# Designed miniproteins, single chains, continued (3), part 112

Each design is a single chain, and the fold is of that chain. pLDDT is the mean over its residues in the fold that is shown.

## One batch from the design tools (miniprotein)

Design m11893
Fold by ESMFold2-Fast:
Structure m11893 (fold): chain A 90 residues (1-90)
Amino acid sequence: GVKDAAIRVAKAAIDIAKAFLPYFTPEQREKIEELMKKIEELLAQPNPDVDELIKTLREIAEILESSPHPAAQRAARVLKSLIDSVEKMK
């Protein structure tokens, strides 16, 4: 279902964000760490808010896309595609 798909995308986004942490500016890193913590807090809830997960995931994708590193920009496109697939299931 939509919730299971959103949870899988959220876990993938955390893995992507962790992999690209060394490529972020200090300001981007602080924001990404804040967003990862928010996802972990949402996932710890018995019934995670899918809309809040999607919103937080899109913010992570935007930070990845703003990176000058081509690999981070590619990761952002993959993440956005996964998020769009989840929204299409609503």
Scores: mean pLDDT 86

Design m11894
Fold by ESMFold2-Fast:
Structure m11894 (fold): chain A 88 residues (1-88)
Amino acid sequence: MKELEELKKLVEKIVENLLENIENSNLPEEKKEELKKLIEEAKKESYEIIEEGIKNNKVREAVAKIVGIILRVIGEIIQEEIEEKKKK
C-alpha cells in the first residue's frame, strides 16, 4: 500500500505543476479554464482509483490506470499548445 500512498503524492505534485503551467501559458483564457477543468477531473478520478486500489490490494492495476489518465491529460495539453502555435 505504500506504493499507492506515494503515487497519490506524485499525482498531487503533477496536478500542481500542470495547473501552474496552464496558468503561466500563453493559451487563451477559455482554453486555460477548459484544461484546468480536465486536470481537476483527472485528479478526482485518480484519487478514486487510488482509494479503490488501497481497499482491494490491486496496486499494479491502480498504477496502470493512473499512468493512463495522466498521459491522456498531458497529451491534451500538448495538442492545445501545438494548435495555438500553428495559429501564428
Scores: mean pLDDT 78

Design m11895
Fold by ESMFold2-Fast:
Structure m11895 (fold): chain A 100 residues (1-100)
Amino acid sequence: MKALEEKLRELAKEAQKLKLEMNDIVDKIEEIGSEEDKKKVKELAKRMKELLEQMQDYIDEALDSTDLAKVEALLKQAEAKLEEIKALLKEMKEILKEAE
């Protein structure tokens, strides 16, 4: 359990870093982006926020569980959401790069 708890806490820290990067891109696009770029980035940010909330729910449920099999399953679900979040962040970074 301790090693799984450490992995869950590392995932939570990574999610927080990605959230900060998302907010930075949103702020930059609001300053320099076209109205179309602003709309696209806001839509991607909304989807990313929903995935971040789902990921945090899996992490919280796993940290509250004493069932090793349940913790492992929730960890895998959180990792899957992290990969989806990274893909959306990559799209946002590409929009920012083209706007610069």
Scores: mean pLDDT 85

Design m11896
Fold by ESMFold2-Fast:
Structure m11896 (fold): chain A 55 residues (1-55)
Amino acid sequence: GPLLSVEQLSARYGETMRAAQKLLEERKELAVFDGSDTPEEWMEKLKAFVEEAEA
């Protein structure tokens, strides 16, 4: 399917990214994201991580 641009991902997941950034910096979770992941797959991982932290 079509890939979302960085701008579209920021618009759709901007709030999730903002919340996740602090958590990812503390836990270095960015290191587990494969560079071959699409931006969409990476955002799904971020969303799941934020949802877990909010629970």
Scores: mean pLDDT 55

Design m11897
Fold by ESMFold2-Fast:
Structure m11897 (fold): chain A 93 residues (1-93)
Amino acid sequence: LESLLPEGYKLVGVVDLGPTVEGLQVRVILGRSEDGTLYAVVALTKKIDGKWVLVKVLDRVERDEKDATESEVASEAAVRGMKKLQEEGLIPL
């Protein structure tokens, strides 16, 4: 999942969005560039044969670090990702 960050971005955090359907996990992967850009990827993953596999990227959020905190970027990405899951019928509510 760290490979979902663009080249030159350092992993700063991962947020698991739960609860989700059994064997299905949504994650926000947050990275920071040397130039101060924050990048969040909302990834839908599924457990196949005991390993987590990327199914789909639900959203991407990019912000300048001077305009938003890591927590704010991760929260924005989480809200957008959950809304897309709901719209696609991948969660019960």
Scores: mean pLDDT 75

Design m11898
Fold by ESMFold2-Fast:
Structure m11898 (fold): chain A 55 residues (1-55)
Amino acid sequence: SVSDLNQQMLQQVRQMVEQERRLIEEGNYQEAKKVREQGNQFILQSDLELERLSE
């Protein structure tokens, strides 16, 4: 279950990274920064969730 959640988190992060990269290539730097910030927040939230499950 924890490994499945980890895989889902990795897939979501990968999608966010790809979206950010595409936005940068398109010259949409404001949206790219927003996506990066959302991705960072998602990673932090996911790390807290996994830590919770290991208790």
Scores: mean pLDDT 76

Design m11899
Fold by ESMFold2-Fast:
Structure m11899 (fold): chain A 80 residues (1-80)
Amino acid sequence: SKKEANRKKMDLEVDLLFLAFRAAVRQASRAQIDAAVAALRAARRASMDADQAAFFDDLAARVYPLAERLRAIFEESAKR
């Protein structure tokens, strides 16, 4: 069905975007990581329907823990 196809597409897009984020953060500054997280939060707030909101919530559940772990690493580096 169209709904099932859209769900599978969203699940794949979340997976691909998280993999892209994971690759990008290896060379990203703290400011770039913070900007990406802020953009994701803004996109979630701008969501017009439940499917779009669920997409950003699923992506956030994968991105936020990684971003927090990276922030901890930057905090330790800044103590130099």
Scores: mean pLDDT 77

Design m11900
Fold by ESMFold2-Fast:
Structure m11900 (fold): chain A 67 residues (1-67)
Amino acid sequence: DSEADILLVLGGAYISRGEHLEKENPSEEAKKKAQQLREQGDQLLNQSMSLRQQQRDRDQLLKQLES
């Protein structure tokens, strides 16, 4: 599903941005902001996984009905 793929890419981008921010500005404030970005990325990755699971469940049911 393209929607799940978009969320996966966005999640990865948020995590990468957090890592870059921490490397560029190694202050406590930058580290805190980096953690927030990583948390947002993790939420997007979880949404992507949920959508992929729904797609798999649907495909499995369709195969069962077509069999």
Scores: mean pLDDT 80

Design m11901
Fold by ESMFold2-Fast:
Structure m11901 (fold): chain A 112 residues (1-112)
Amino acid sequence: KSNLLKFLEINLGISLTEDTDLDKEYTVDDFVNKGRGLYLIATYDTDKDGKISADELLKMILQILTGSKELPSDEEVEAFKKEIDKNGDGKITVKELIDYAKNNPKYAHLTK
């Protein structure tokens, strides 16, 4: 299991595999760490539906990867999606995210 995958699981409080489709909605029930799930939903759920959208999840992942105290902008998330989605199908898997991070000098150290 890659160090990046472990790092994301710890910070997101969810169980991930390389085949996990990130293009889905997450509820508190999807979180192994329920307290972390509640915190993340409260922080990133801008539409107040009690769910984390695919775009909100990618915003969380980008913030975790950058270590930034500031939330990524929607433009930064859109650029991030474009860099990961190499096949252009609009779907992002954990495998595609790991491969992106390995090839980006800014994030490659997280995959080792």
Scores: mean pLDDT 72

Design m11902
Fold by ESMFold2-Fast:
Structure m11902 (fold): chain A 85 residues (1-85)
Amino acid sequence: SPAVEALIAFVLENYGEEVEEVMKKYKVSLETAVAYVAVKHDVAARHPELKPGFDELYEKYKEKILEIEVDEGIELLVEGVEKSF
């Protein structure tokens, strides 16, 4: 959809390196990686004009986005413990 294309273009322009890293690490589609990065950077709240495209991708990929969020959250906790010792 044009709304999804607008979100993808915005996220790739501003966070393209993070999108590539997520795709490579999790072996997910471009749309899934874009949706996750948009959640991480709160894009829909900061850019309300992109919310329609975000809502469309989030509803489609929400289970996979949640899996990535949990995995990334666990990695941050593990790294925090390792850096404390």
Scores: mean pLDDT 81

Design m11903
Fold by ESMFold2-Fast:
Structure m11903 (fold): chain A 70 residues (1-70)
Amino acid sequence: MELEREELERLRRALEKAKSPEVRAVVAAVALTVARKLGLRRLEEEARRELERLSEIPPEVIDEELRKLA
């Protein structure tokens, strides 16, 4: 699916430019929200994996940011 490939590339580029864990968490959380709304399974998996790498940021903080985007 063209949309999923485009969003995956956008996530990867945004993560390369994000220097702080907080910014990377926000980028991954936004990608996760987009993936859930559009049913993009690969994007959801990559976003979750990135959030897991940011283990110093509690999942509750990420959930709070996602609620603010709703």
Scores: mean pLDDT 70

Design m11904
Fold by ESMFold2-Fast:
Structure m11904 (fold): chain A 82 residues (1-82)
Amino acid sequence: AVEEALAALRAVAEANAELAETNPEEALRILKRAAEALRDRAPLLSEVVVLGAEAELAEMRGDLEKAKELREKAKEKFAELL
């Protein structure tokens, strides 16, 4: 379940590699949507990836405080996966 969801997200990230070089914001949005689609199968993994993508998007927009808060939440949720 989590392993299959992780493999799917990795495949999306690899497919998005070229887009990430030319349009990193859109690549992050695509990754976030893919993670959200996996919420029912892997809720904790989905939440970690969504929070991480939101943090990177916030940092790109110059919202460093929001990026920091989102990264801290992602770290907390990631600890629950271990």
Scores: mean pLDDT 78

Design m11905
Fold by ESMFold2-Fast:
Structure m11905 (fold): chain A 85 residues (1-85)
Amino acid sequence: SLIEAVLVDKRIPPVSTKEEIVAVMAALLLRKMISPATFATGLLGLGLKPAGIDPEEDALELVVKSLELNGFEDVAKELEELHKK
């Protein structure tokens, strides 16, 4: 999986769709390799909307709610499951 490649294998996989790009960016944010501002800017550049969650209080909630808001519920679920391991 793209998320496992970033979170577990610690590599950046090739991406082609908006969903794949956002999944990789979300995983990079959870690894603290990009800032919440970079994540939000990336979503806006793709025509997507970030959730209004404070990233300093809950970066996982910011990621999950942003993915759900943009219709990527399966990606949000995979991120929550992998982050708990």
Scores: mean pLDDT 76

Design m11906
Fold by ESMFold2-Fast:
Structure m11906 (fold): chain A 93 residues (1-93)
Amino acid sequence: NKEKVEKALEYLEKDPLKAVSLIKDLSLEEVEEVLRELVEENPEDKELVRKAQLVGLAQAALHLGLSQEEVAELVRLALEDSQAAYERLEALV
């Protein structure tokens, strides 16, 4: 599962739908544990921390019952405009 989370971080900006599809079958706990390890190894990498937060939020949204397509769109919006992503998430849940 660590490789899936790492690939999700890599694809997050290039292909949000692919990134979401990689984590959809993982538990919240599995994703959070891998993200924690990666951030703890690179705490000064603010871009990694930001992407890790987005992957964690995407996994939480999937567990709330949002579709992969809806979560991928939220990730895309959050990468460009975090406020617009937040407003869209509130409209969906």
Scores: mean pLDDT 78

Design m11907
Fold by ESMFold2-Fast:
Structure m11907 (fold): chain A 74 residues (1-74)
Amino acid sequence: EELEKKIKELEKKYNETKKQLDFVRKARPDVEEYAKKLGEEFYKKAKEQVDNIIKTLEDERSKLEAEYNKLKKE
């Protein structure tokens, strides 16, 4: 019962993280293009920040997936 509830909560968080990751990846070209218009330093910084956001979201997704698999295994 409680295990099933925890699994559903993890699935929800996993899907939300995946949705955010997809959004950031799709927005990346527009963000980089805008930053490039502000200057080379801004472009470099924006690219680095977007890479860090993507990495953080991918790490969170991986952690949630690992926890989900552990709970599913019982």
Scores: mean pLDDT 80

Design m11908
Fold by ESMFold2-Fast:
Structure m11908 (fold): chain A 77 residues (1-77)
Amino acid sequence: SGEELRKKRLIEEMRSLLENPNPSEQEVRELLISAKNALELTTDEEFKAEVRELLEKLLENESLSESLKQEIEEILS
């Protein structure tokens, strides 16, 4: 289904971003918008857990601005 393809694409995009040690602020912001929307719209608890785990891993990236780190923390709360 289109929903399953969108979920797979988001996970793949998040994993690709995690492989980049210095992602652009724009790339991170666009990903956070997609992740936030997906978490708000889905009832799939397993998918939500995977997205949250990837966001937690993204917080380990020391190159991220404080603004982006705060936005990730708000999504995770």
Scores: mean pLDDT 85

Design m11909
Fold by ESMFold2-Fast:
Structure m11909 (fold): chain A 75 residues (1-75)
Amino acid sequence: MPSLEELLSQAPPEVQKLAREFRREVEKASKGDTEARKKALELLKQLIEEAERSGDPVLQQLVGRLVRDYSLRLM
């Protein structure tokens, strides 16, 4: 199973940027920042939409890993 870092390295630069911003906002949200939580959810939605639009299996796996590892921390 490829690591999150391996999937990120194979993603387009724009997707890598969105994933970095998402992870940063999740860290802030985990510390009680409600604004960061909203931003993280918006970024996650953008990542899901990009993966669906591209049809790229690497992007689909990357977004699936981000949902699995991080969305539970936002709920």
Scores: mean pLDDT 79

Design m11910
Fold by ESMFold2-Fast:
Structure m11910 (fold): chain A 76 residues (1-76)
Amino acid sequence: MKTIRISGFSSGEEVLKAVEIAKKVLDELGIKDYEVKPVGTGSAEVTVPEDKAEEVLKKLNEALKPLGLGAEIVSS
């Protein structure tokens, strides 16, 4: 599994909206094994299969760009 972090939030409402967008992106890509959750204050994390992480990252950045948010793979 790989974790993708979404950041750039100005409010908790944006975090919730980003979680909903991430779930929609994952559903559109047909990914079944995922977790999406808010983490701490001002971030959200998306956990996906390692072989899908790059594709998910690209689609998340495309979907989040209008909100001024960014996504990045977190190296563990």
Scores: mean pLDDT 79

Design m11911
Fold by ESMFold2-Fast:
Structure m11911 (fold): chain A 64 residues (1-64)
Amino acid sequence: KIEELEKKIKELEKQIADLQAGRDHVRATADPETAAHATRLIDGNLAQRQKELEKAKEELEKVK
């Protein structure tokens, strides 16, 4: 149970890091218009993953 939550937290942290790297890559390499569109979509996914991470951390704190 605790190990399961820790695994989920690590998975979410990895996904968030990957999304942030992707956002930075798009901003650095794409045309401004394309970058704006792509970063808007990435920001939406980031917000959702960050929300899930916060909930998982809260559950872990309650179980410990």
Scores: mean pLDDT 80

Design m11912
Fold by ESMFold2-Fast:
Structure m11912 (fold): chain A 100 residues (1-100)
Amino acid sequence: AEEARKKEEEELRKQADAEIAEAEARASSENERRAIELARKIRDEGIPLLPALDEAMAKGREAGLDSPRAAIETYLDAATAAAALAVLDAQREGYEAMLA
């Protein structure tokens, strides 16, 4: 389980790095560059949280929770929940920056 988890984290980091590099090559506006900066933050701060998030989301689905935010707040400790919610907020800001 430990080795599989670490390999999954490494694969996700590689995928995020590739997507960020492609986005940087295509970025032509300041809003796109801002979205890329937020994507880097999500990669660096979010990927280490994914095992805890996956477990919380699975428990949330079993409990009938219809919101990722509700599952995070219910099943993660306060510090991990705060970090995960900050990553979700950064992800939302990134999408909004891309659309602006």
Scores: mean pLDDT 70

Design m11913
Fold by ESMFold2-Fast:
Structure m11913 (fold): chain A 65 residues (1-65)
Amino acid sequence: SEEKEVLERVAEVEEQLIAHRDDPRVQEIGFEAIGLLKELSKTVPLIEAAAKAVEFAEAKLRELL
């Protein structure tokens, strides 16, 4: 299901954030993703907001790492 796929991607992003938690650039990506999730969850369903937030984090982590 879409929800399962999004939750799996969230778990993968969380793993990357934990592995690099002492890197302030990686920490900043985490904060920005959470901020995006909070903002989007005001106007779209939570799973859609989470999908967009995780897509943002994945893109930023790919550029950085």
Scores: mean pLDDT 85

Design m11914
Fold by ESMFold2-Fast:
Structure m11914 (fold): chain A 80 residues (1-80)
Amino acid sequence: DPAVAHLDQAIAAARAGDNDAAIAHLSQALSLALAAITDPAVRAELRRLGLQAATAIQNGDTDAAVALLEEMKRLIEAAS
């Protein structure tokens, strides 16, 4: 799953403190997931979680960022 692979890379980048790489991988994961998932409720939740994850990454809140990215990963895997 390419969206999940990008979320794994976003998690690794966030843990490394590489905010630019974390945001880039998060954006790619969200784009790929939204192209594949048609359920409007799942799409809305992914957008909400993505915004919260981006905010946590930008604030350097690594624990919150990882938890949100893992939740996005679970949601995408359940929708696949």
Scores: mean pLDDT 89

Design m11915
Fold by ESMFold2-Fast:
Structure m11915 (fold): chain A 59 residues (1-59)
Amino acid sequence: SDYEQQVNEILAQHKKQVAAIREKEKKTGDWMQGTIELFLLLAETTDQLIQLKQQAKQK
């Protein structure tokens, strides 16, 4: 369904962004900053999934 496709797209984007944060962490050695950025990303992805679920309920 369109809903499942949108969920999969959000999760695929999240995976790419996690990889980018880990690459930055490797370059800087700043594991704490990497951890903070991962938690901020998780919050953003969670918000996107909540919004998508709310939109699905309106249909």
Scores: mean pLDDT 86

Design m11916
Fold by ESMFold2-Fast:
Structure m11916 (fold): chain A 70 residues (1-70)
Amino acid sequence: PPLPAFAHRPVVVTVGDEETREPSALAAQRRILQLQDQGETDIQVTDVETGEVLPGSEWLARFAKEYAES
């Protein structure tokens, strides 16, 4: 079955001055977890379609909820 729309939406992960465009929510989750493992705390995630900006920790919580509900 296809993934939910949330899983297909591209996002931009920002740490300080560094921006990385991730093609999917799953790719963004992996990037955020890697950054947290490296000690990064100033992580922001921007949804390309909606323009919503969330801290990495809040975005991970939303990812878990949205992905589990699919």
Scores: mean pLDDT 74

Design m11917
Fold by ESMFold2-Fast:
Structure m11917 (fold): chain A 92 residues (1-92)
Amino acid sequence: ASEIPTLELSYIVAKAAIEGLKALQAGKSLDEAIRTAVKYAIDEAEKRGASESDAIMVALMTATLVRHLATQDLDKALEELEKWKKFYEEKL
């Protein structure tokens, strides 16, 4: 089974959470934003050869992160996620 490195999982979660927060900025509901982010996370994990367990894990982590960040300043949350995405991208 393909085990995805922790840095790569973190990169996927950051990218997926960005998509969820962008959906919120576009006026989508929290449930729609979470569905958007989770779908993105699963699709990205599968493209990278992730196991079903890893895909489920990134989906859960992404849903949890989007739910938490939705209670914060969205512009600031997106700025921080873009910084984390860049950090992980440079380490891959």
Scores: mean pLDDT 84

Design m11918
Fold by ESMFold2-Fast:
Structure m11918 (fold): chain A 70 residues (1-70)
Amino acid sequence: MSAEEAIEAAEKALEAAKKLEEMGLTRASQVLREGAERAIELAKEGKAEEAMEVLKRSEQQAVRLVIEEL
């Protein structure tokens, strides 16, 4: 996995988090945003694989929270 791919995935997650916040799903938005920001930090350190694992875990947590908030 390249750092560029990890950053791109994290940027898409940040856009998704913004949409969740606009929908009033604040907790899910926060979890996804924090995960995406951490993934960008790891990717900048050359830890692209770890960045993707963090992002994937945050996405799974955000999905669970969306289901709980709906």
Scores: mean pLDDT 82

Design m11919
Fold by ESMFold2-Fast:
Structure m11919 (fold): chain A 110 residues (1-110)
Amino acid sequence: SKEELIKKVEELLEKIEELAKKLAQALANKDYEKAREYADKIIELVEEMVELFREESPEPEKVIEILHEYQDKFGEILDELQEGKISVEEAIKKIEELTKETKEKIKEAI
């Protein structure tokens, strides 16, 4: 059902947000081994979400496009952090805001 799909998506996005914050902290600490571990886990969860949309969404391409926009914007936040343009605290705040906006967009598109 739509409600079950929304619940699964929210659970996956919550896990991605937690890993994204850990990734930002690892990058700030220059712990590149942990950063790689968290990045790999985020990629796996994103791939799981894409598969979920392809199987359970009536218009999978719309929600997958939103998810790709999420990945692009998340990458921009990490680039700004690595370039020293923003603090880790600002990066974490931007990740939280981006995840909230993405949840709203996905709920409307499902």
Scores: mean pLDDT 86

Design m11920
Fold by ESMFold2-Fast:
Structure m11920 (fold): chain A 93 residues (1-93)
Amino acid sequence: SDLDAGLARLRASVAEIIASGDEEKAKVLAGLTLAAEEVVEKNILDEEEVQKVIEEFRKKLPEIPAPEPAEVEAMAARLEENLRKIAERVAAL
């Protein structure tokens, strides 16, 4: 349930980023997308380890270049897909 709460917060943040068009928020989306991709690639199923990956990418946000506006929607879709995959894998435990 903590993972579900975290995923819900990430989904809400992604929706806000898309709606706002804010460059700084777009960088946050990029970091979250990279974090979710790492979780899926490494098949991380433990909530604590998932949160650790998210935290590490959050700390790297100043180093992440701002994505082009056209890429923001594609990144958000990729993040949502990966979040659903993570949730499904965790639910199967």
Scores: mean pLDDT 75

Design m11921
Fold by ESMFold2-Fast:
Parts: structure tokens; sequence; C-alpha cells
Structure m11921 (fold): chain A 72 residues (1-72)
């Protein structure tokens, strides 16, 4: 699962970011633009935290997120 793959890349310390992303993924979207999209905000937050705390994992995290959330 995406959760298990992210945990394998980032470690258990990232569980709050991962769980927040997954909770947002499963919610109906009410936004009409990118800045109103909670999923994009959750992805940006996770990637920003990874860039600060686990910079070596950022490329793998981005590749994994692109696989599960492909661009339009």
Amino acid sequence: SLRDELLALLGEAFTPYIDALLAVRDQPLAGDGTMSNPLERAIDDLVTAAAILRPEAVEAVLALLRRHFPPP
C-alpha cells in the first residue's frame, strides 16, 4: 500500500504526515482550484518535511507519489 511504501522510505516518525495525506486522499474534493485542494497541500507538506528531515529520500518519495497521484 502507499502507506507501507512511504513508511519504508521515511520511517515511523513520518506516520502523522502519511496518515494525514491518506485521510485527505479519501475525502470528497470540494475545491475548484489547486490552492483549495487539500490533497495537494498534504503532498506539499509531506515533501517539504522530507526535504528538511530526510533529504536523501525525497526523490523516491516524489516517484512514489507520482505513481499514486499521476499528473493530469
Scores: mean pLDDT 73

Design m11922
Fold by ESMFold2-Fast:
Structure m11922 (fold): chain A 55 residues (1-55)
Amino acid sequence: IKARIDALEAELDALESELNALLSKPDVDLAKVNELIDRIRDLRAEIADLRAKLA
């Protein structure tokens, strides 16, 4: 579980970096921004679930 949580946290960091890169552009691709936000939300939920199982 710990190794899986670490992997998901790394993926979350990558998606957050990608979101920040998109938001820094003058022409924001809202479809891509929404897609990344949904993915980040899902990953946070998975991490929370795994942490709950560890507790």
Scores: mean pLDDT 79

Design m11923
Fold by ESMFold2-Fast:
Structure m11923 (fold): chain A 68 residues (1-68)
Amino acid sequence: SLQEAAERAKEIALKRATEQAEFLAKVLGLTGASAEAEVLPDGRVRVTVRVGDEVTELLIDPAAVTLE
């Protein structure tokens, strides 16, 4: 279902974003790497990545992943 696709996309995106944030923090010698993800009411996933003082937000449409 679309809901299951959104939850799966959230899990994958959060894991990837966390790994990327930690990697960038390590390379740059910074502390405070974190990531969070949220399923929006329209089924898209919002991912927020923080590294030091930098904040990046991404929107992912899981419907694009569930299309054949």
Scores: mean pLDDT 75

Design m11924
Fold by ESMFold2-Fast:
Structure m11924 (fold): chain A 63 residues (1-63)
Amino acid sequence: GMSREQAIALARELAREEGLELSEEDIERAANAVLTGYKGADVPEEVLRRWLRYALREEEKRR
């Protein structure tokens, strides 16, 4: 499974790759939402990346 720190780092990378203008707090919120949704389930990285991209786009819509 991915740690919270790894999920936040991945979310930050994905936000930059998609050119999203998000604060560190928005990135952490997106990562936390995904981790909470999985409730500690061991999820394949590709599935996690897809859900993180979705969560990051939702955070962008809030701004």
Scores: mean pLDDT 77

Design m11925
Fold by ESMFold2-Fast:
Structure m11925 (fold): chain A 100 residues (1-100)
Amino acid sequence: PLSPLEQLERMEAGFIEYVRLLGEAEGLSPEQIAAAEALVRRFYRRVKELVEKGELSEEAIEELVAELGAELSKVVSPRTATVLTSLIRSELLSFLESLK
């Protein structure tokens, strides 16, 4: 199986691709798509840091997802922000369970 960090890198890559697909489907500008991608990359950098410190928790995931949702809502539609944050939250909670 993949290491925890390799799993997070794969998740990040998948969500960056998904942001591009959703953004293009919604007719977002390349600038808006790039801004949303940057927010997702920043989010996963923070998650990776918590994993390396052994500090990833459900509470930390909920806090980081809420912050991501607030920032994404400034760049993409509320619908796209909700879809992205719901999927990211679900996959990270599943990932956290896999570390037990």
Scores: mean pLDDT 86

Design m11926
Fold by ESMFold2-Fast:
Structure m11926 (fold): chain A 69 residues (1-69)
Amino acid sequence: MRAAVEAEIDAMFAQLEAAIAAGDTQSARAIIQDISIHLSLYLSDDPAFQAAVARRMSAYQKQIDAIDA
């Protein structure tokens, strides 16, 4: 189950990268929210993995904010 959740999160990050590359900040923000929800529901007991995903999301959030600026 965990490997499937990790694969889904990786797929969501790939979609996030595509949205950022296209300048689609609306879709990018929606994908970040979806990743946050998945993390909360399925990986709440893995603080190391949560921290890694949160750091990655923070980096993409800064890229999105730079596009909108």
Scores: mean pLDDT 77

Design m11927
Fold by ESMFold2-Fast:
Structure m11927 (fold): chain A 89 residues (1-89)
Amino acid sequence: MEVERVAEEIARAFEKVPEEKKQELIDALQTMADESKSKEEILEALGKVVEILGNLLSQETLETLRKWVAEENFKALREIARLALKLIE
C-alpha cells in the first residue's frame, strides 16, 4: 500500500522531468532495484532520485523515504524503485 503509493508518485513525477535528466533518474532507480547493490549504493541512488524529483514529490513521500532510511528498510526502497520502473514504461 504505502510502497505502491510512493512508486506511483515517483512514476507521475518522472513524466515532468526534463528529457536530459530522465536517463539519470532511470539509472538511479535501476541501481535501487538491483539486489546485488550494497546499502551504501542504494542510499546514493536514492539521493540522486530525490535530487532530480525533490520539488515534484510531496512532503508525505519525502517523510516516508526518510523514515525507511532511518529504519534501514532497504526492502521498501528496492520495491518502490522496482514498481516505479514498471510504471514508467
Scores: mean pLDDT 85

Design m11928
Fold by ESMFold2-Fast:
Structure m11928 (fold): chain A 62 residues (1-62)
Amino acid sequence: SGSVQRTLEDERWMKENPKETQARLKKDDERRKQEIQRLGTKERYLQRERQRVARIRQQRLS
């Protein structure tokens, strides 16, 4: 398939072009750090929502 073939070509290209590979990895790392930051914010939001729902539930039971 095109996807598998492209992955193998990418791997070969990285082996043949180490300098360009390093530049690619740096860009990928930057994008990943941005994603981790967004994920951390999202998880904190979801945790706050769970706590809010728990408090409402306790109030409703009283």
Scores: mean pLDDT 71

